# Designed miniproteins, single chains, continued (3), part 93

Each design is a single chain, and the fold is of that chain. pLDDT is the mean over its residues in the fold that is shown.

## One batch from the design tools (miniprotein)

Design m11437
Fold by ESMFold2-Fast:
Structure m11437 (fold): chain A 90 residues (1-90)
Amino acid sequence: MAEIEEQLERIRKILEEMQRVKDNSIEFNRKLSEFLSLVMKAVSSIEDTSKAVEFLREARRMLVETLSPQYPAYTAAIAASLEARIAKLE
């Protein structure tokens, strides 16, 4: 669905912004809040549970690939939070 693709593109852009503000903890945390809010809002708007799970898996994969090289422990904690959301939907 085009809406899911648009949400994934927004997530990609937020993660890219988080990489750019890595040396500014206030801006990084603000972007993290935006990322989490966008993911939760997008998941809530997806009526098909299977598509919601795939969306969360893609968001988690993009998060890990984008932030893990610079913030491995922090990224692992956020990824675990997304995995817990996936488990609740299954």
Scores: mean pLDDT 76

Design m11438
Fold by ESMFold2-Fast:
Structure m11438 (fold): chain A 88 residues (1-88)
Amino acid sequence: MMSLEEFKERMDALVAELEAALANEDLAGAAAILKEILELVKEVIEETKDEEELKKVKEVAEEYAARMTAGFDALRARHPDARLAPVK
């Protein structure tokens, strides 16, 4: 099975690529990378049978989720004309 270290390395690489795609407003690239991140997290969670290791996996996922949220928030701030954005 994938180790916690391998999971962290893969998450770091994918989230860095997502942050770069969002900074370049490459929404198609960002969507593809996000799909890879979600598939990786799902696979690791489903394959992790030890509760302590699952807790560590979730903590890593939450840390990277915070970075992804910051990237999406920055993108939304740059697109005031987005469908659900408030006026001004």
Scores: mean pLDDT 76

Design m11439
Fold by ESMFold2-Fast:
Structure m11439 (fold): chain A 60 residues (1-60)
Amino acid sequence: SLRNLSISELRSLLLELLGQLYETLTPEEIEELQKKLREVASDKEKLIELIKELEKRLKE
């Protein structure tokens, strides 16, 4: 479960998902998502929500 992961593990997973989306996103969209990651970096619940959003985008 994502809730059992540390903040650093959640950040690593989020960066991995961003890497998988790299070819479908513009450089500006990547930069915006990286800024969003920095803003939520200390908030575990917000990191989990962002991870779920990116996983949903990859599945589509």
Scores: mean pLDDT 77

Design m11440
Fold by ESMFold2-Fast:
Parts: sequence; structure tokens; C-alpha cells
Structure m11440 (fold): chain A 110 residues (1-110)
Amino acid sequence: MITVTQSPSSLTVKEGESATINVTASEDVNGQVRWWKQEPGKPRQLLIENVSTLAPGVDSRISGSGSGTNFSLTISNARLEDSATYYGEVFDKETGKWVSGSGTTLTVTA
């Protein structure tokens, strides 16, 4: 079974700055990586599929990168509405299930 480490657990950036969130999988995931945004009271929103493929309707300021076991989500030119908890997920081919990181709470300040 794959284990996933997500870092940092929380970060604060100012408007216009970049935020980067990382996940490390315990073994190679063959690019089966997704990123999600969770806002209180809202459905979870898919941001990125297959490491770097932007989901429909997602702002181009958001990008994914990485290979092998190490993957990053970058939010460029941060806005107040980017304040949310973000989750990286990797596919575990042995169990047929997605394994989520612990989440990162991003706070964007004026």
C-alpha cells in the first residue's frame, strides 16, 4: 500500500505571491496524481489530473508538476479566494484506491 506525505500542513502568503504544496509517495505512482481544493460549505473541487492536466474551469494560475514519487501544486499570483485546504491524491494500483495526503491549509492575506 502506498503512503503519502503532504507538506506543509499550513502556509500563509500575501496576495500576488506564489504558494507551493508538495506530496511524496512511498513508491512510483506512474503519474496518477490529482489535486483537490476544499472550501468550507462547498463541494470538493478537482484542480489537477495526471500530475499537470488542469481540470475544466480551473484558473490558469494553478499548475501541477513532478515525477516518480515527488509532486507539487503551485498557485501563482495568489488571491483571497485561493484560501482553502488543498489535498494531493495518488493512485494505489495494488488496492485500486486513491490515497490522499493529510491536506494543506492555505491562507492568503491582503
Scores: mean pLDDT 88

Design m11441
Fold by ESMFold2-Fast:
Structure m11441 (fold): chain A 78 residues (1-78)
Amino acid sequence: DAALLAGKIALSLGDYETAVAYFQQAIAADPDNADAWHYLGEALAKLGDLETALEYYRKAVALDPSNVHAKANIEKLE
């Protein structure tokens, strides 16, 4: 997925607002993409929106219960 890849690149460059936009685009194309929800949460956490990040990490875990990184992020914020 080109949008997911672009979002991950923006996230790695510290361009968190651009990363959010790309991950939202990835979710619009596939709302069941657990990775897109997880990375959207990570980008929002970097922007200081910890409550929304927690909600999106929970969404990622609901879609993919094997996502140990999203689970760890939930535990860290609780």
Scores: mean pLDDT 84

Design m11442
Fold by ESMFold2-Fast:
Parts: structure tokens; C-alpha cells; sequence
Structure m11442 (fold): chain A 61 residues (1-61)
């Protein structure tokens, strides 16, 4: 099982996306930070999924 490696990589990807969204969408960044501070993994996962959808749309443009 590669759970540990995937968890580490996803954390690093989240950091990268967080920096991008801090400049492009400060509201989304604030929600991600709040979810991280609260330890709310469900909220964090939902926000990351939304950020990923937006990134995919941006790449499609």
C-alpha cells in the first residue's frame, strides 16, 4: 500500500495550489486555511477538488 506516499504528495500539491489560489482567489484560499486550522479533512478535500476543477478549466482554455 502506498497510502503514506500518496498522502505526502497530495499535501505538497495542496501547498502549491494554495499559493496559486492565494493570488487568484483569496476567498478560496481563506477557506482552505480555515479548514486546515480546524483539521476538517472533509472540507479541505472538497475545497481542493474545487480548486482542481478550476485548474482543469483554466488548462482547457
Amino acid sequence: MEKEEKEKKEKQREEGLKKIWATLDPELYAEIEAAKAAGDKERLAALVAEARERAAAQMAA
Scores: mean pLDDT 68

Design m11443
Fold by ESMFold2-Fast:
Structure m11443 (fold): chain A 70 residues (1-70)
Amino acid sequence: ELEKVRRMQARLAYQTGLRHFRQGDYDTAIRWYRQAIRLDPNFSDAWRNLARVYAAMGDTETAQKYLALA
């Protein structure tokens, strides 16, 4: 089932983003979280962590916007 494959790929992209976020590599974390969202737009955890990255970079306005989409 293609939907299950996409969900698994989204989770893998998300986990890769988490590793980069923990290392302080925010630009790379954003790219992987965006990839997860492209594969599964309803992946709330990816939206929340995208918001967290923007907050960590000092962009509170963008962080609030993405948090609302989570």
Scores: mean pLDDT 85

Design m11444
Fold by ESMFold2-Fast:
Structure m11444 (fold): chain A 79 residues (1-79)
Amino acid sequence: SHMAARRARLEQAAEELMEAAAAEAGKNVSRKEKAKLAVERLDEIFAGKFKTREGLKGGPAGGGRALVEEIREILREIA
């Protein structure tokens, strides 16, 4: 379904953020620690340091903020 595909994209974005955050930290860390680092990285990305797709920047209805918050919740579930 459309909703399942959307959730899968957000989960993929969360995994990519965790990998990027761990790589920048230059260390082997637990999945929980990767999620914590990714939350901090998400705040930087939302502040205009984007390396992600345009969808995270938001659409006419401010969808980007809602998408960022959904990714943050996925990361918090892991942390």
Scores: mean pLDDT 66

Design m11445
Fold by ESMFold2-Fast:
Structure m11445 (fold): chain A 55 residues (1-55)
Amino acid sequence: KEELEEEAKKYREDAVNYGKKLQDAIKSGDFETAKKYAQKMAEYVRKARELEKEI
């Protein structure tokens, strides 16, 4: 379904955005925030993969 493909793409984009925030937090020395963004990135990657299997 087209909706599932669009939703998976959105999760991939969210993961990329959290990856950028993760790098920014590491550069600023905010390792607690970096850990949070790493967890969010992994979560959205997992959700995208689950949806991609159903497409």
Scores: mean pLDDT 81

Design m11446
Fold by ESMFold2-Fast:
Structure m11446 (fold): chain A 71 residues (1-71)
Amino acid sequence: GEARKKILRLIGEILRLIGELLDIDREIERLKKEDLPEEVKEKKLKELEKRREELERRLKELMEELRNLKP
């Protein structure tokens, strides 16, 4: 069935995005532990948080698409 194939593809994309979000969370925790000037940390944290928000937005869109396809 076409719906099943699309569901499996969406699940694959969702898992990929979750992996990227986990990578960002690890980078944020690593950055917090680095001996860097506070201003440098704040700038890098803002960049990582912005990327995290973008990925979370895309994840939400894919999850909504998946919900609309489930019986």
Scores: mean pLDDT 82

Design m11447
Fold by ESMFold2-Fast:
Structure m11447 (fold): chain A 83 residues (1-83)
Amino acid sequence: EAEELAERAAERIFELAKKAVEEGKAEELIEGLRERAAAEKDPRAREALLLAAEAVEALAAGDEERARRLALEAARLAVEAEL
């Protein structure tokens, strides 16, 4: 089920973002995601990577609710594109 797959992917994105923020690696993760997005040819996959980067940025700024929303949006686009 696509909804369950997106929900699980969103949880993974949020978990990775939280770990990166807690370990002081949020900027590195954001940069890596944006570099990957710039190289991505699929518009949906590119947008998913950019939204994932914004989720990390939001979490680093302390906005957990926004980070969760962005992670879910990124996950939905990722499922539509390749997952």
Scores: mean pLDDT 83

Design m11448
Fold by ESMFold2-Fast:
Formats: C-alpha cells, sequence, structure tokens
Structure m11448 (fold): chain A 74 residues (1-74)
C-alpha cells in the first residue's frame, strides 16, 4: 500500500469517527471540523508511515480530550 493510500484511508477513518462522536457523544460539529482540519494538515505533511502513525496518535489523544471536555461541560 502506498503512503498516499494510507493517508486517504486515515482521513476517511477520521471523518467517520468524528461523525460517530457527534451523534453518540454530542461532540460539537465546529470542534470536530477544527480537529479534522488540523489532522488533515498533519497527514498531508507526513513524509513517512512513522510520521503518519504519530499524526493518528495525536489526533486520537485530542479527540479523547475533546470528548472528556464535552462530558464535563454537561
Amino acid sequence: MSLEELKEKALEGARKLLETLIKEEGLPRDVAEELFKEFEKKINEAKSEEELLKAIREFMQRLAQAVAEVRRAR
């Protein structure tokens, strides 16, 4: 699988995960769009599979924080 195919799949997976969190966890759409925009930038800048995996890990950590913040604001 090419690096470009891995990037495409990462962006597709992130988009689907964000839509799920909006529906199930009440994640605000504007927050989700900001997180996706930053993730897309990092994925596009990744030059290796290791950098791509790092971008995915950072995105997942930021998602966890955003969901925790939404739960605390309730």
Scores: mean pLDDT 83

Design m11449
Fold by ESMFold2-Fast:
Structure m11449 (fold): chain A 74 residues (1-74)
Amino acid sequence: MLKIYSKEEAEKNLSTFPPELKELIQKFLEKNKGKDITIVLLEDEAAGELIVNFVITNEDGTRKIETHTVPLPP
């Protein structure tokens, strides 16, 4: 399953996320205050992991992607 969240949507949905994912998202957003961030969640069922891609969009339209993994929620 692929889910895409804006920064605002992720903050609104923090309480619905597993603790490890919630902590990761909160820390990343805190560290990257004032930046345009899109969060892309991809389930890797074969590995039992949730792949978390933070897409930072710069003012010039260039994008940086930072990838993390957390255990797949039940």
Scores: mean pLDDT 78

Design m11450
Fold by ESMFold2-Fast:
Structure m11450 (fold): chain A 69 residues (1-69)
Amino acid sequence: MVPEPEVKLPSEVMARIVGLILLAATTGDLEAGEEAIRIAEEHGDSVLVELARKALEKAKETAEWSASL
C-alpha cells in the first residue's frame, strides 16, 4: 500500500542522482547510470528511478556509438 509518495527528494540526494544521470546520458558511462538507479531505488523515488533507467539506456547507445567510431 502506497501512503503518498513524494516526487522530489532533498536537494543533496537529487543533485547526486541527477549528476549521475547526466554523466551516463552524455558520456555513455554505464556504471554512472547503474549507480543512479541504485541510489534512486534506495530513496524510493520512482520518477528518478525511471529517469535513471532511461539514462542507462541512453548510455548503452552512446557507449556502442563511441566503441563503433
Scores: mean pLDDT 73

Design m11451
Fold by ESMFold2-Fast:
Structure m11451 (fold): chain A 70 residues (1-70)
Amino acid sequence: MVEELREQAREAIRAGDVDRGRELFLQAAEELSPNDPATYKEMLLEAADVAEQAGHDEGAARLRALAEAL
């Protein structure tokens, strides 16, 4: 379920695994709206916000750059 994937993604990012969190957020985006760049972008921006709140500023910057590339 999308909600469970998002929860797992947030937990991964807070634990310091930003790459794992990114993958889980993208899985949630695919489940919610397959092949929709807007949904992928929204999930990447949510991941960036969670990373920033957890103090992973470099990870957050990379996630925002990925979202802008979509």
Scores: mean pLDDT 84

Design m11452
Fold by ESMFold2-Fast:
Structure m11452 (fold): chain A 66 residues (1-66)
Amino acid sequence: MSLEERIEEAKKHLELGLKYLREGDLEGAREHFQKAIEALKGVKHPVKLEADIQLGILDIKEAVGV
């Protein structure tokens, strides 16, 4: 998979994650944010950074039970 294909895949997962987050599906959102991050593993990109931030916030909430 080329870098451009990986960016496109990550963008699709980021968009789905944000959609599920707005709908209150936290599990669906988390899964898609993780897939966006995995698609851009080893690459510094705005899409990956946004997914990392969103997933980090969600993971912190899960870890503290709120």
Scores: mean pLDDT 79

Design m11453
Fold by ESMFold2-Fast:
Structure m11453 (fold): chain A 79 residues (1-79)
Amino acid sequence: MELLEKGKEYLKEGKYEEAIKLYEEALKVAPDEEIPEILDALGEVYKAMGDNEKALEYGVLAGINRIRLALGLPLLPIP
């Protein structure tokens, strides 16, 4: 969660590239339970940058993986 908090801080400061890099590194080491929140956070960064296509892509992937976690299924691979 500390990485997610730091990424939100970067987003508030307009440091979008730093937020993206932080979240991408977080995805490499995060437990499955935290992956949907990190994907949502990436979507918010892309939305703030005006990349609505990427924002939608990450939001959908986060939603699918949240459902899969609830059902005890393995997560979909991150693109």
Scores: mean pLDDT 79

Design m11455
Fold by ESMFold2-Fast:
Structure m11455 (fold): chain A 66 residues (1-66)
Amino acid sequence: ADELLAEARELYKKGVEADKQGNKEESIKLFEEAIRKAQEAIRAGNDLDAGAILLSAQVFLVETKK
């Protein structure tokens, strides 16, 4: 079951939507949670897909915190 991966994807999508709406604070929280879930998915063996989500969320988080 890829539950952690699915949760990471959903949180990442919500973070992108919040960022596009200009809700910087909500976007940061969602990307931080997506990163956390992606790290859990990597530890569970979903390296490739979870790694892509992790990298994308980290890039957005860094840009959003500026």
Scores: mean pLDDT 77

Design m11456
Fold by ESMFold2-Fast:
Structure m11456 (fold): chain A 114 residues (1-114)
Amino acid sequence: SELVAARDHAAEALEHLARALEAAKEGNAEAAVEHLEKAIEHAREAKRAAEAAAPVAPDEARAAVEALERAIEYAREAKRAAKEGNFEAAVRAAERAAEALSEAIRALGAAEAA
């Protein structure tokens, strides 16, 4: 189902974001950028699947899409900061992206329970 696909991609995005966060804490720009790019790609796939789920669970799908849009924006901010060698800013942006991804996963879980 589209809800399952959205949750799977959101979970993969969160795992890559966690790896990016650890790389940024170590000052490893190459690894941080690579994992942030994977996180952004999976978050975009999660957003597409959540949008496709709107006819089944419109309110929960909307909440997930909004949270995924914030997660993508914060992950892009983290990637830019990591490329600039600003690991403190990269860590903060990645943590905000993780919070938004967790919010999206909760909304998708509520949609599956409805």
Scores: mean pLDDT 88

Design m11457
Fold by ESMFold2-Fast:
Structure m11457 (fold): chain A 55 residues (1-55)
Amino acid sequence: SEADRMAAGARAGLEAARAMKAAPEVLELIQRGYDAALAGDAEAGARLLREAGMG
């Protein structure tokens, strides 16, 4: 599903952001976007990932 693809992308982005030592607020937004996508909420996931700069 779109949410499943979003979750996969968010997970990869979270790993990259951790490797780059991104600010805690950015990591938190990516994590929340990932969690929303896992719950099937693609709209909330997209919004949170955009706030993190991943849109």
Scores: mean pLDDT 80

Design m11458
Fold by ESMFold2-Fast:
Structure m11458 (fold): chain A 58 residues (1-58)
Amino acid sequence: DEEKIKEAAEILKDSLIENGFSEEKAKEYGEKFIELAKKEGLETAKEKISKEIENESN
């Protein structure tokens, strides 16, 4: 699962940068995603982070 979480975090970072977020902000979301995925699982982490990104990207 470590590899899957890492891959998902990389995809998330790329997606955030594509949506106009800074590398610094993308890294923060990536770290938060990894923490969330380890605690609550990949699916829950994706849902929660996606909602936050959607709110911030507007």
Scores: mean pLDDT 78

Design m11459
Fold by ESMFold2-Fast:
Order: C-alpha cells, then structure tokens, then sequence
Structure m11459 (fold): chain A 55 residues (1-55)
C-alpha cells in the first residue's frame, strides 16, 4: 500500500508499529503514535511490511 501524509496505519505483523503518517522521506516513513511520540520506520521495512489502513 502506498503511504500518504495524514494516513493512520498499523503493521499487520507488528501491531506496536502504528500511527499517523507525518513525514515520508527516501529512507523512512515517520509515524506519530497514539502515545504521542514519533516512530521512524525504515523505507525497506515500510515497503515490505503488510499495512492496515485504519482511518
């Protein structure tokens, strides 16, 4: 699934990787988590992981 800023996403295999996409770079996707911190997902992981669109 293609990422876009403002999407709420969760990894189907790693449910702790969840948040709103706030930044997309060539090397990572930044997720603002429900707990209020930013999680940086490497682009290789972002492209290989099955994602669920939540909102």
Amino acid sequence: SRFEVGQHVRSKTHPFIEGTVVEISDTYVALETPKGFTLYVPMSRANSEPWELLA
Scores: mean pLDDT 77

Design m11460
Fold by ESMFold2-Fast:
Structure m11460 (fold): chain A 86 residues (1-86)
Amino acid sequence: MKLSDDEKKALKKFSKKMKEQGIKVSDDPIKTLQQATYISKNRTPYTGKMVKAISKLPPKDAGIVSRSIQKAQKDDSFVKKGETLV
């Protein structure tokens, strides 16, 4: 999966907000997206904290992150990689 520069920037901000909620997250935007995609699709114990992290982002970045997760959920290989990061 190829990330745009705007998606990479939004995912870096999202990673910081995820860490503030106590979720252990990689600084790599692709790994952050893999982990978030798995959490979103499978409703893990981290799901509530991830939703809270998204709500702490500026609306533009929250929209980019949410759309990136939605697109990534269509790639089963990408979702499976997220499982190993949680």
Scores: mean pLDDT 77

Design m11461
Fold by ESMFold2-Fast:
Structure m11461 (fold): chain A 57 residues (1-57)
Amino acid sequence: EEERERKIKELREKAEEAKKLAEEYAKIPGRENTLKAVGYRLLAIGLEIDVELLEKK
């Protein structure tokens, strides 16, 4: 239980950081920055899915 809660918290924090990075890169014009924003957004979605898979148990 405690190990699961720690992992969920870690994944949530990583997802939040990925969302912040996606927003930061999305504000910067340029194709490379747009691609980075998309990449971080996809990473955040993947991490959120991992959290939901752990929580549904």
Scores: mean pLDDT 80

Design m11462
Fold by ESMFold2-Fast:
Structure m11462 (fold): chain A 84 residues (1-84)
Amino acid sequence: ANKELEEETIKKLEKKIKEEEDPLLLAALAYGYYLKYLVEEDEEAKKKAEEYYEKLKELDPELAEAFEKFKKELEEEKKKEEEK
């Protein structure tokens, strides 16, 4: 996993979201921070992911539902890796 690329991507998305409130950018930020939480167990990243997810849910409920499905798939994937 390229952690440097992931952090750079998150920073670019955070800069863009300050310019316009785009549901796709909110989804990408929620996803990026949630992945960081799962990998590093970073509670601050979890909090940021939840903040972006709540904004996404209000602005685009359909995309928020897709994110929820993705979040559950990531949790199952992590659980599967821990059972190896």
Scores: mean pLDDT 72

Design m11463
Fold by ESMFold2-Fast:
Structure m11463 (fold): chain A 60 residues (1-60)
Amino acid sequence: MSIEREIWLALLEIALGIAKVNGDEETYKFAEEAIERARNASVEEVKQLLDEVMKKMRES
């Protein structure tokens, strides 16, 4: 497995933790779904999922 994929997955987990600390249940649920989808996704798709989670956090 490439180190690049591991880094992007770790960033998704960090985003999940930030949403939890902020009490942002909507972003937390979104991040959980994104992590599950990322399991079978390409590196580019994982990057897209992270961008979507970060966008969701800004809107909350």
Scores: mean pLDDT 77

Design m11464
Fold by ESMFold2-Fast:
Formats: structure tokens, sequence, C-alpha cells
Structure m11464 (fold): chain A 92 residues (1-92)
């Protein structure tokens, strides 16, 4: 999906601007975003994306291990995936 690809690129670019690294993996109805060298901004973005996914009827979780933050979104259609990724990229 072009919308998902654009939103994923926005997540990666926003993370790099803040000194973090992001990797986005899409596998069917599942999206995984992994942040390395995470900062409070990317962590807030991750939580925002999880909330957005749940508001669109998907399941979402955010986990942290040291400086790594992972957002997992499951049972999401393409619109829910794109909207969640946009929320992650938006941050605060």
Amino acid sequence: SMAIEAAAKAVIERAKESGAEAEVKVDGDKVTVTFKNANPGVAIGAIGGAVEAKLNGAEASVTSKGDEVTVTIENADEEAQANALKSIAGGS
C-alpha cells in the first residue's frame, strides 16, 4: 500500500531527526515498528500509534527493553495501519 509505505518512511525520517533509528515491518495485518536509541519523543509517538490502532479496532502493544521501543499492531486493515504509523510519526 502506498499509504503504508509513505507513513513508514515518515516514521523512519522522524526518528532519525530526533537521533533515533526506526525499522518498520509489515506482514499482512500486522505492523511492527522497532525504535533503537529511543528518546521520550519516539516513546510518546509509539504510545500514540498504539492508541490510534486500538481506536480503529486493531490490537496494539508497546514494549521497551533498554533504549529499544517496539510497537506491535495486529488485526489491522491497511487504513488502520497507515493511521497508526502516521500517529507514531507525529510524536510530541
Scores: mean pLDDT 84

Design m11465
Fold by ESMFold2-Fast:
Structure m11465 (fold): chain A 57 residues (1-57)
Amino acid sequence: SREEMLANLEQMLALAEKAGDALMVAALRTAIRLLEEGASVEEAQAVVGRAWDERRA
């Protein structure tokens, strides 16, 4: 659900901040903001997925 996704993104953000992962922090903050502004779960997941792919390239 949207609420579960938001909670998961917030947990991931806390972990990324502790790890000093600037790319993931920026992506997770963007995804959380999009969900708060009424964007779909799929749009939020796409932002996080793109950042994950960029980190692995």
Scores: mean pLDDT 80

Design m11466
Fold by ESMFold2-Fast:
Structure m11466 (fold): chain A 59 residues (1-59)
Amino acid sequence: SEYEKKIEELKKKYNLSDEEVELAYEQARAFAKALGLPESMVDPIALVLLTGESLRRES
């Protein structure tokens, strides 16, 4: 998906570990389940979480 590509770009730019990416996906799945959102929302939620973390580390 488009979101998977953006996550891979963030992983390369900010040198994110596989464990950090997996944690973001676990958190995204938990949020989607808690809010009754479809699985298609997991990737965009994970991207938002990883983007926020990356920006916080850069700032």
Scores: mean pLDDT 79

Design m11468
Fold by ESMFold2-Fast:
Structure m11468 (fold): chain A 87 residues (1-87)
Amino acid sequence: NELLFEGEVYLGLGHILDALGLKEKALEYYEKAIELFEEAIKKDPNNAKAYKNLGETYRARYEITGDEEDLKKAEEYYAKAKALDPS
């Protein structure tokens, strides 16, 4: 899935930017990753990896912002991923 791959690239670059202390740029890249993973889920609602990646991205945003809604979203998406692929 092209959308899943592009989302993973943005997520990975966001992590690198965060590690470099470029927090605002990291947040922009996490936002792009979220958009791409949401589109991937729209096209394939059973894509466990897309839900896992959404959970990871929301968790990463939470670590920068402290926004508990992002933490809640991360937990919801991790739970959905586990339900679709419990192994």
Scores: mean pLDDT 88

Design m11469
Fold by ESMFold2-Fast:
Structure m11469 (fold): chain A 87 residues (1-87)
Amino acid sequence: MEEEIRELLSRVSEQVSKAANEAEKAGDIDTAAELAIEQIRLSVMLVHGATREEAIRVLEKVAETARSLGYDEVARLAQEAIERLRE
């Protein structure tokens, strides 16, 4: 996996983890669980490697999930990562 892809996935992964932790602290178990699933996808890619196209697809899912749950900042960071990977 290219270092740029790893760095971007790691950064987004950290923000998803923070969002999941905040949802858990708020007692929103369903939201925390959905964010945890996206965190698992990112972790699998970080461990096993990913192509640029695979990374973009997972980041698109992360952005969609975060946006649907009201975590606009996480969605924004995922979208910024997608744009960087497209350049």
Scores: mean pLDDT 84

Design m11470
Fold by ESMFold2-Fast:
Order: sequence, then C-alpha cells, then structure tokens
Structure m11470 (fold): chain A 86 residues (1-86)
Amino acid sequence: SEATIKLLEEASEKVGEAVRAKDYEKAIEVFRETLSQIPGASEEEVEEMVELFRKMLEAFEAGDLEEARAYHRKLAELLQKLLERQ
C-alpha cells in the first residue's frame, strides 16, 4: 500500500541518519520498529530481517562490500516477499 511505502521511505531516512552518525544500535532499533509495523510480518520474519541488516552493517564497516551486498540482496528479497503478501 502507499502507506507502507511511505513508512519504509521515512524509516529509510531515519536509518540513514543513524548510520551516518555511526549509531548502529539506533539504526537497528528503527529498522526493527518499522518492520514490526508492516501488516502480516511475524516476529520470526522481523528478527530474520533485523539479523541480516545487522550482518550487512558489520560487513560494511569491515570493508567487505561483497558480503554486505549479499546480505542486502537477501534482505531486499525477504522484504519484497513480505510486501507481496499484502
């Protein structure tokens, strides 16, 4: 829905601000809170996506851009599947 897209866009801005501030705990918290607001998202799906997001940030900070991209692709695929169930 348009409301879900707007929620994700607003969350993306807040996550981006936290990452730029190197406040990764804040970025992860905002991401978890946002996913929990998506209709049909189970706690298990939210935690799986949060773990992938954490691993992506860890890989990015370690300079492993290939690993970061792999986690990002997996995360995007799971999010797309969740949104398609609406």
Scores: mean pLDDT 83

Design m11471
Fold by ESMFold2-Fast:
Structure m11471 (fold): chain A 90 residues (1-90)
Amino acid sequence: ASLEETIKDAEETVKENPDDWLAWYYLGEILRDAGKYEEAIEYYKKAIELTPESNTILRARGLENLSKSLLAAGKEEEAKEYLKKAKELR
């Protein structure tokens, strides 16, 4: 499938399953790989918000990926803050 088809399929998945944090992370990952960093940032934030507090591994991974997307978008200070939060979760 094309990248555009992959993005569309992922968007349909989050629309059908708006509380599925894994679907939001996946959409964020695809958009980051596509260079759509600002969109990836928003979807990673949604995924982190929906992720259970007990799932520290996934929460830390989401924060790391959010930080990488922020750096790619030129938001260096915000990226540093989220990376620090990810490290605090270990």
Scores: mean pLDDT 83

Design m11472
Fold by ESMFold2-Fast:
Structure m11472 (fold): chain A 72 residues (1-72)
Amino acid sequence: ELLEEAERLFEEALRALEEGKAEEALRLAKEAADLAKEYGIAKDPSKREEYEAGGEKAKAAAEKAAAAVAAA
């Protein structure tokens, strides 16, 4: 199940952030965002553009969060 896998990857990303592994957390968060996007498109293909835009925003947010952790 894509949604369950995306949730698991987000949990792993959060764990990596707690351990100070900003690069690993970013990688996991991006993968989770891609899976969530694919799940959304599969469930409602008419909203493909919205899910693609949402996925890019999620990746950008993850990059900023990882950069903030690395800078701290």
Scores: mean pLDDT 74

Design m11473
Fold by ESMFold2-Fast:
Structure m11473 (fold): chain A 69 residues (1-69)
Amino acid sequence: STAQQLRQRTQQLQAQGQRSQQGTPQDQLKQSQQSLELSLENVDAGDLESSRQSGRSGQSLLDQSKKLQ
């Protein structure tokens, strides 16, 4: 299901953020984790569109943290 796929993707991004903790800008990493947590909450609430938006925000912030920007 779409909800299962979104949840799995979000959990993978959370794991990537945890592995990137050392040497990563803390503010971007924290914001990424918060957006990913919100994405999971939206999946649980059945709001798949909000979940996708929060997931995208989390991924963008994680990508920014990896670039040290």
Scores: mean pLDDT 74

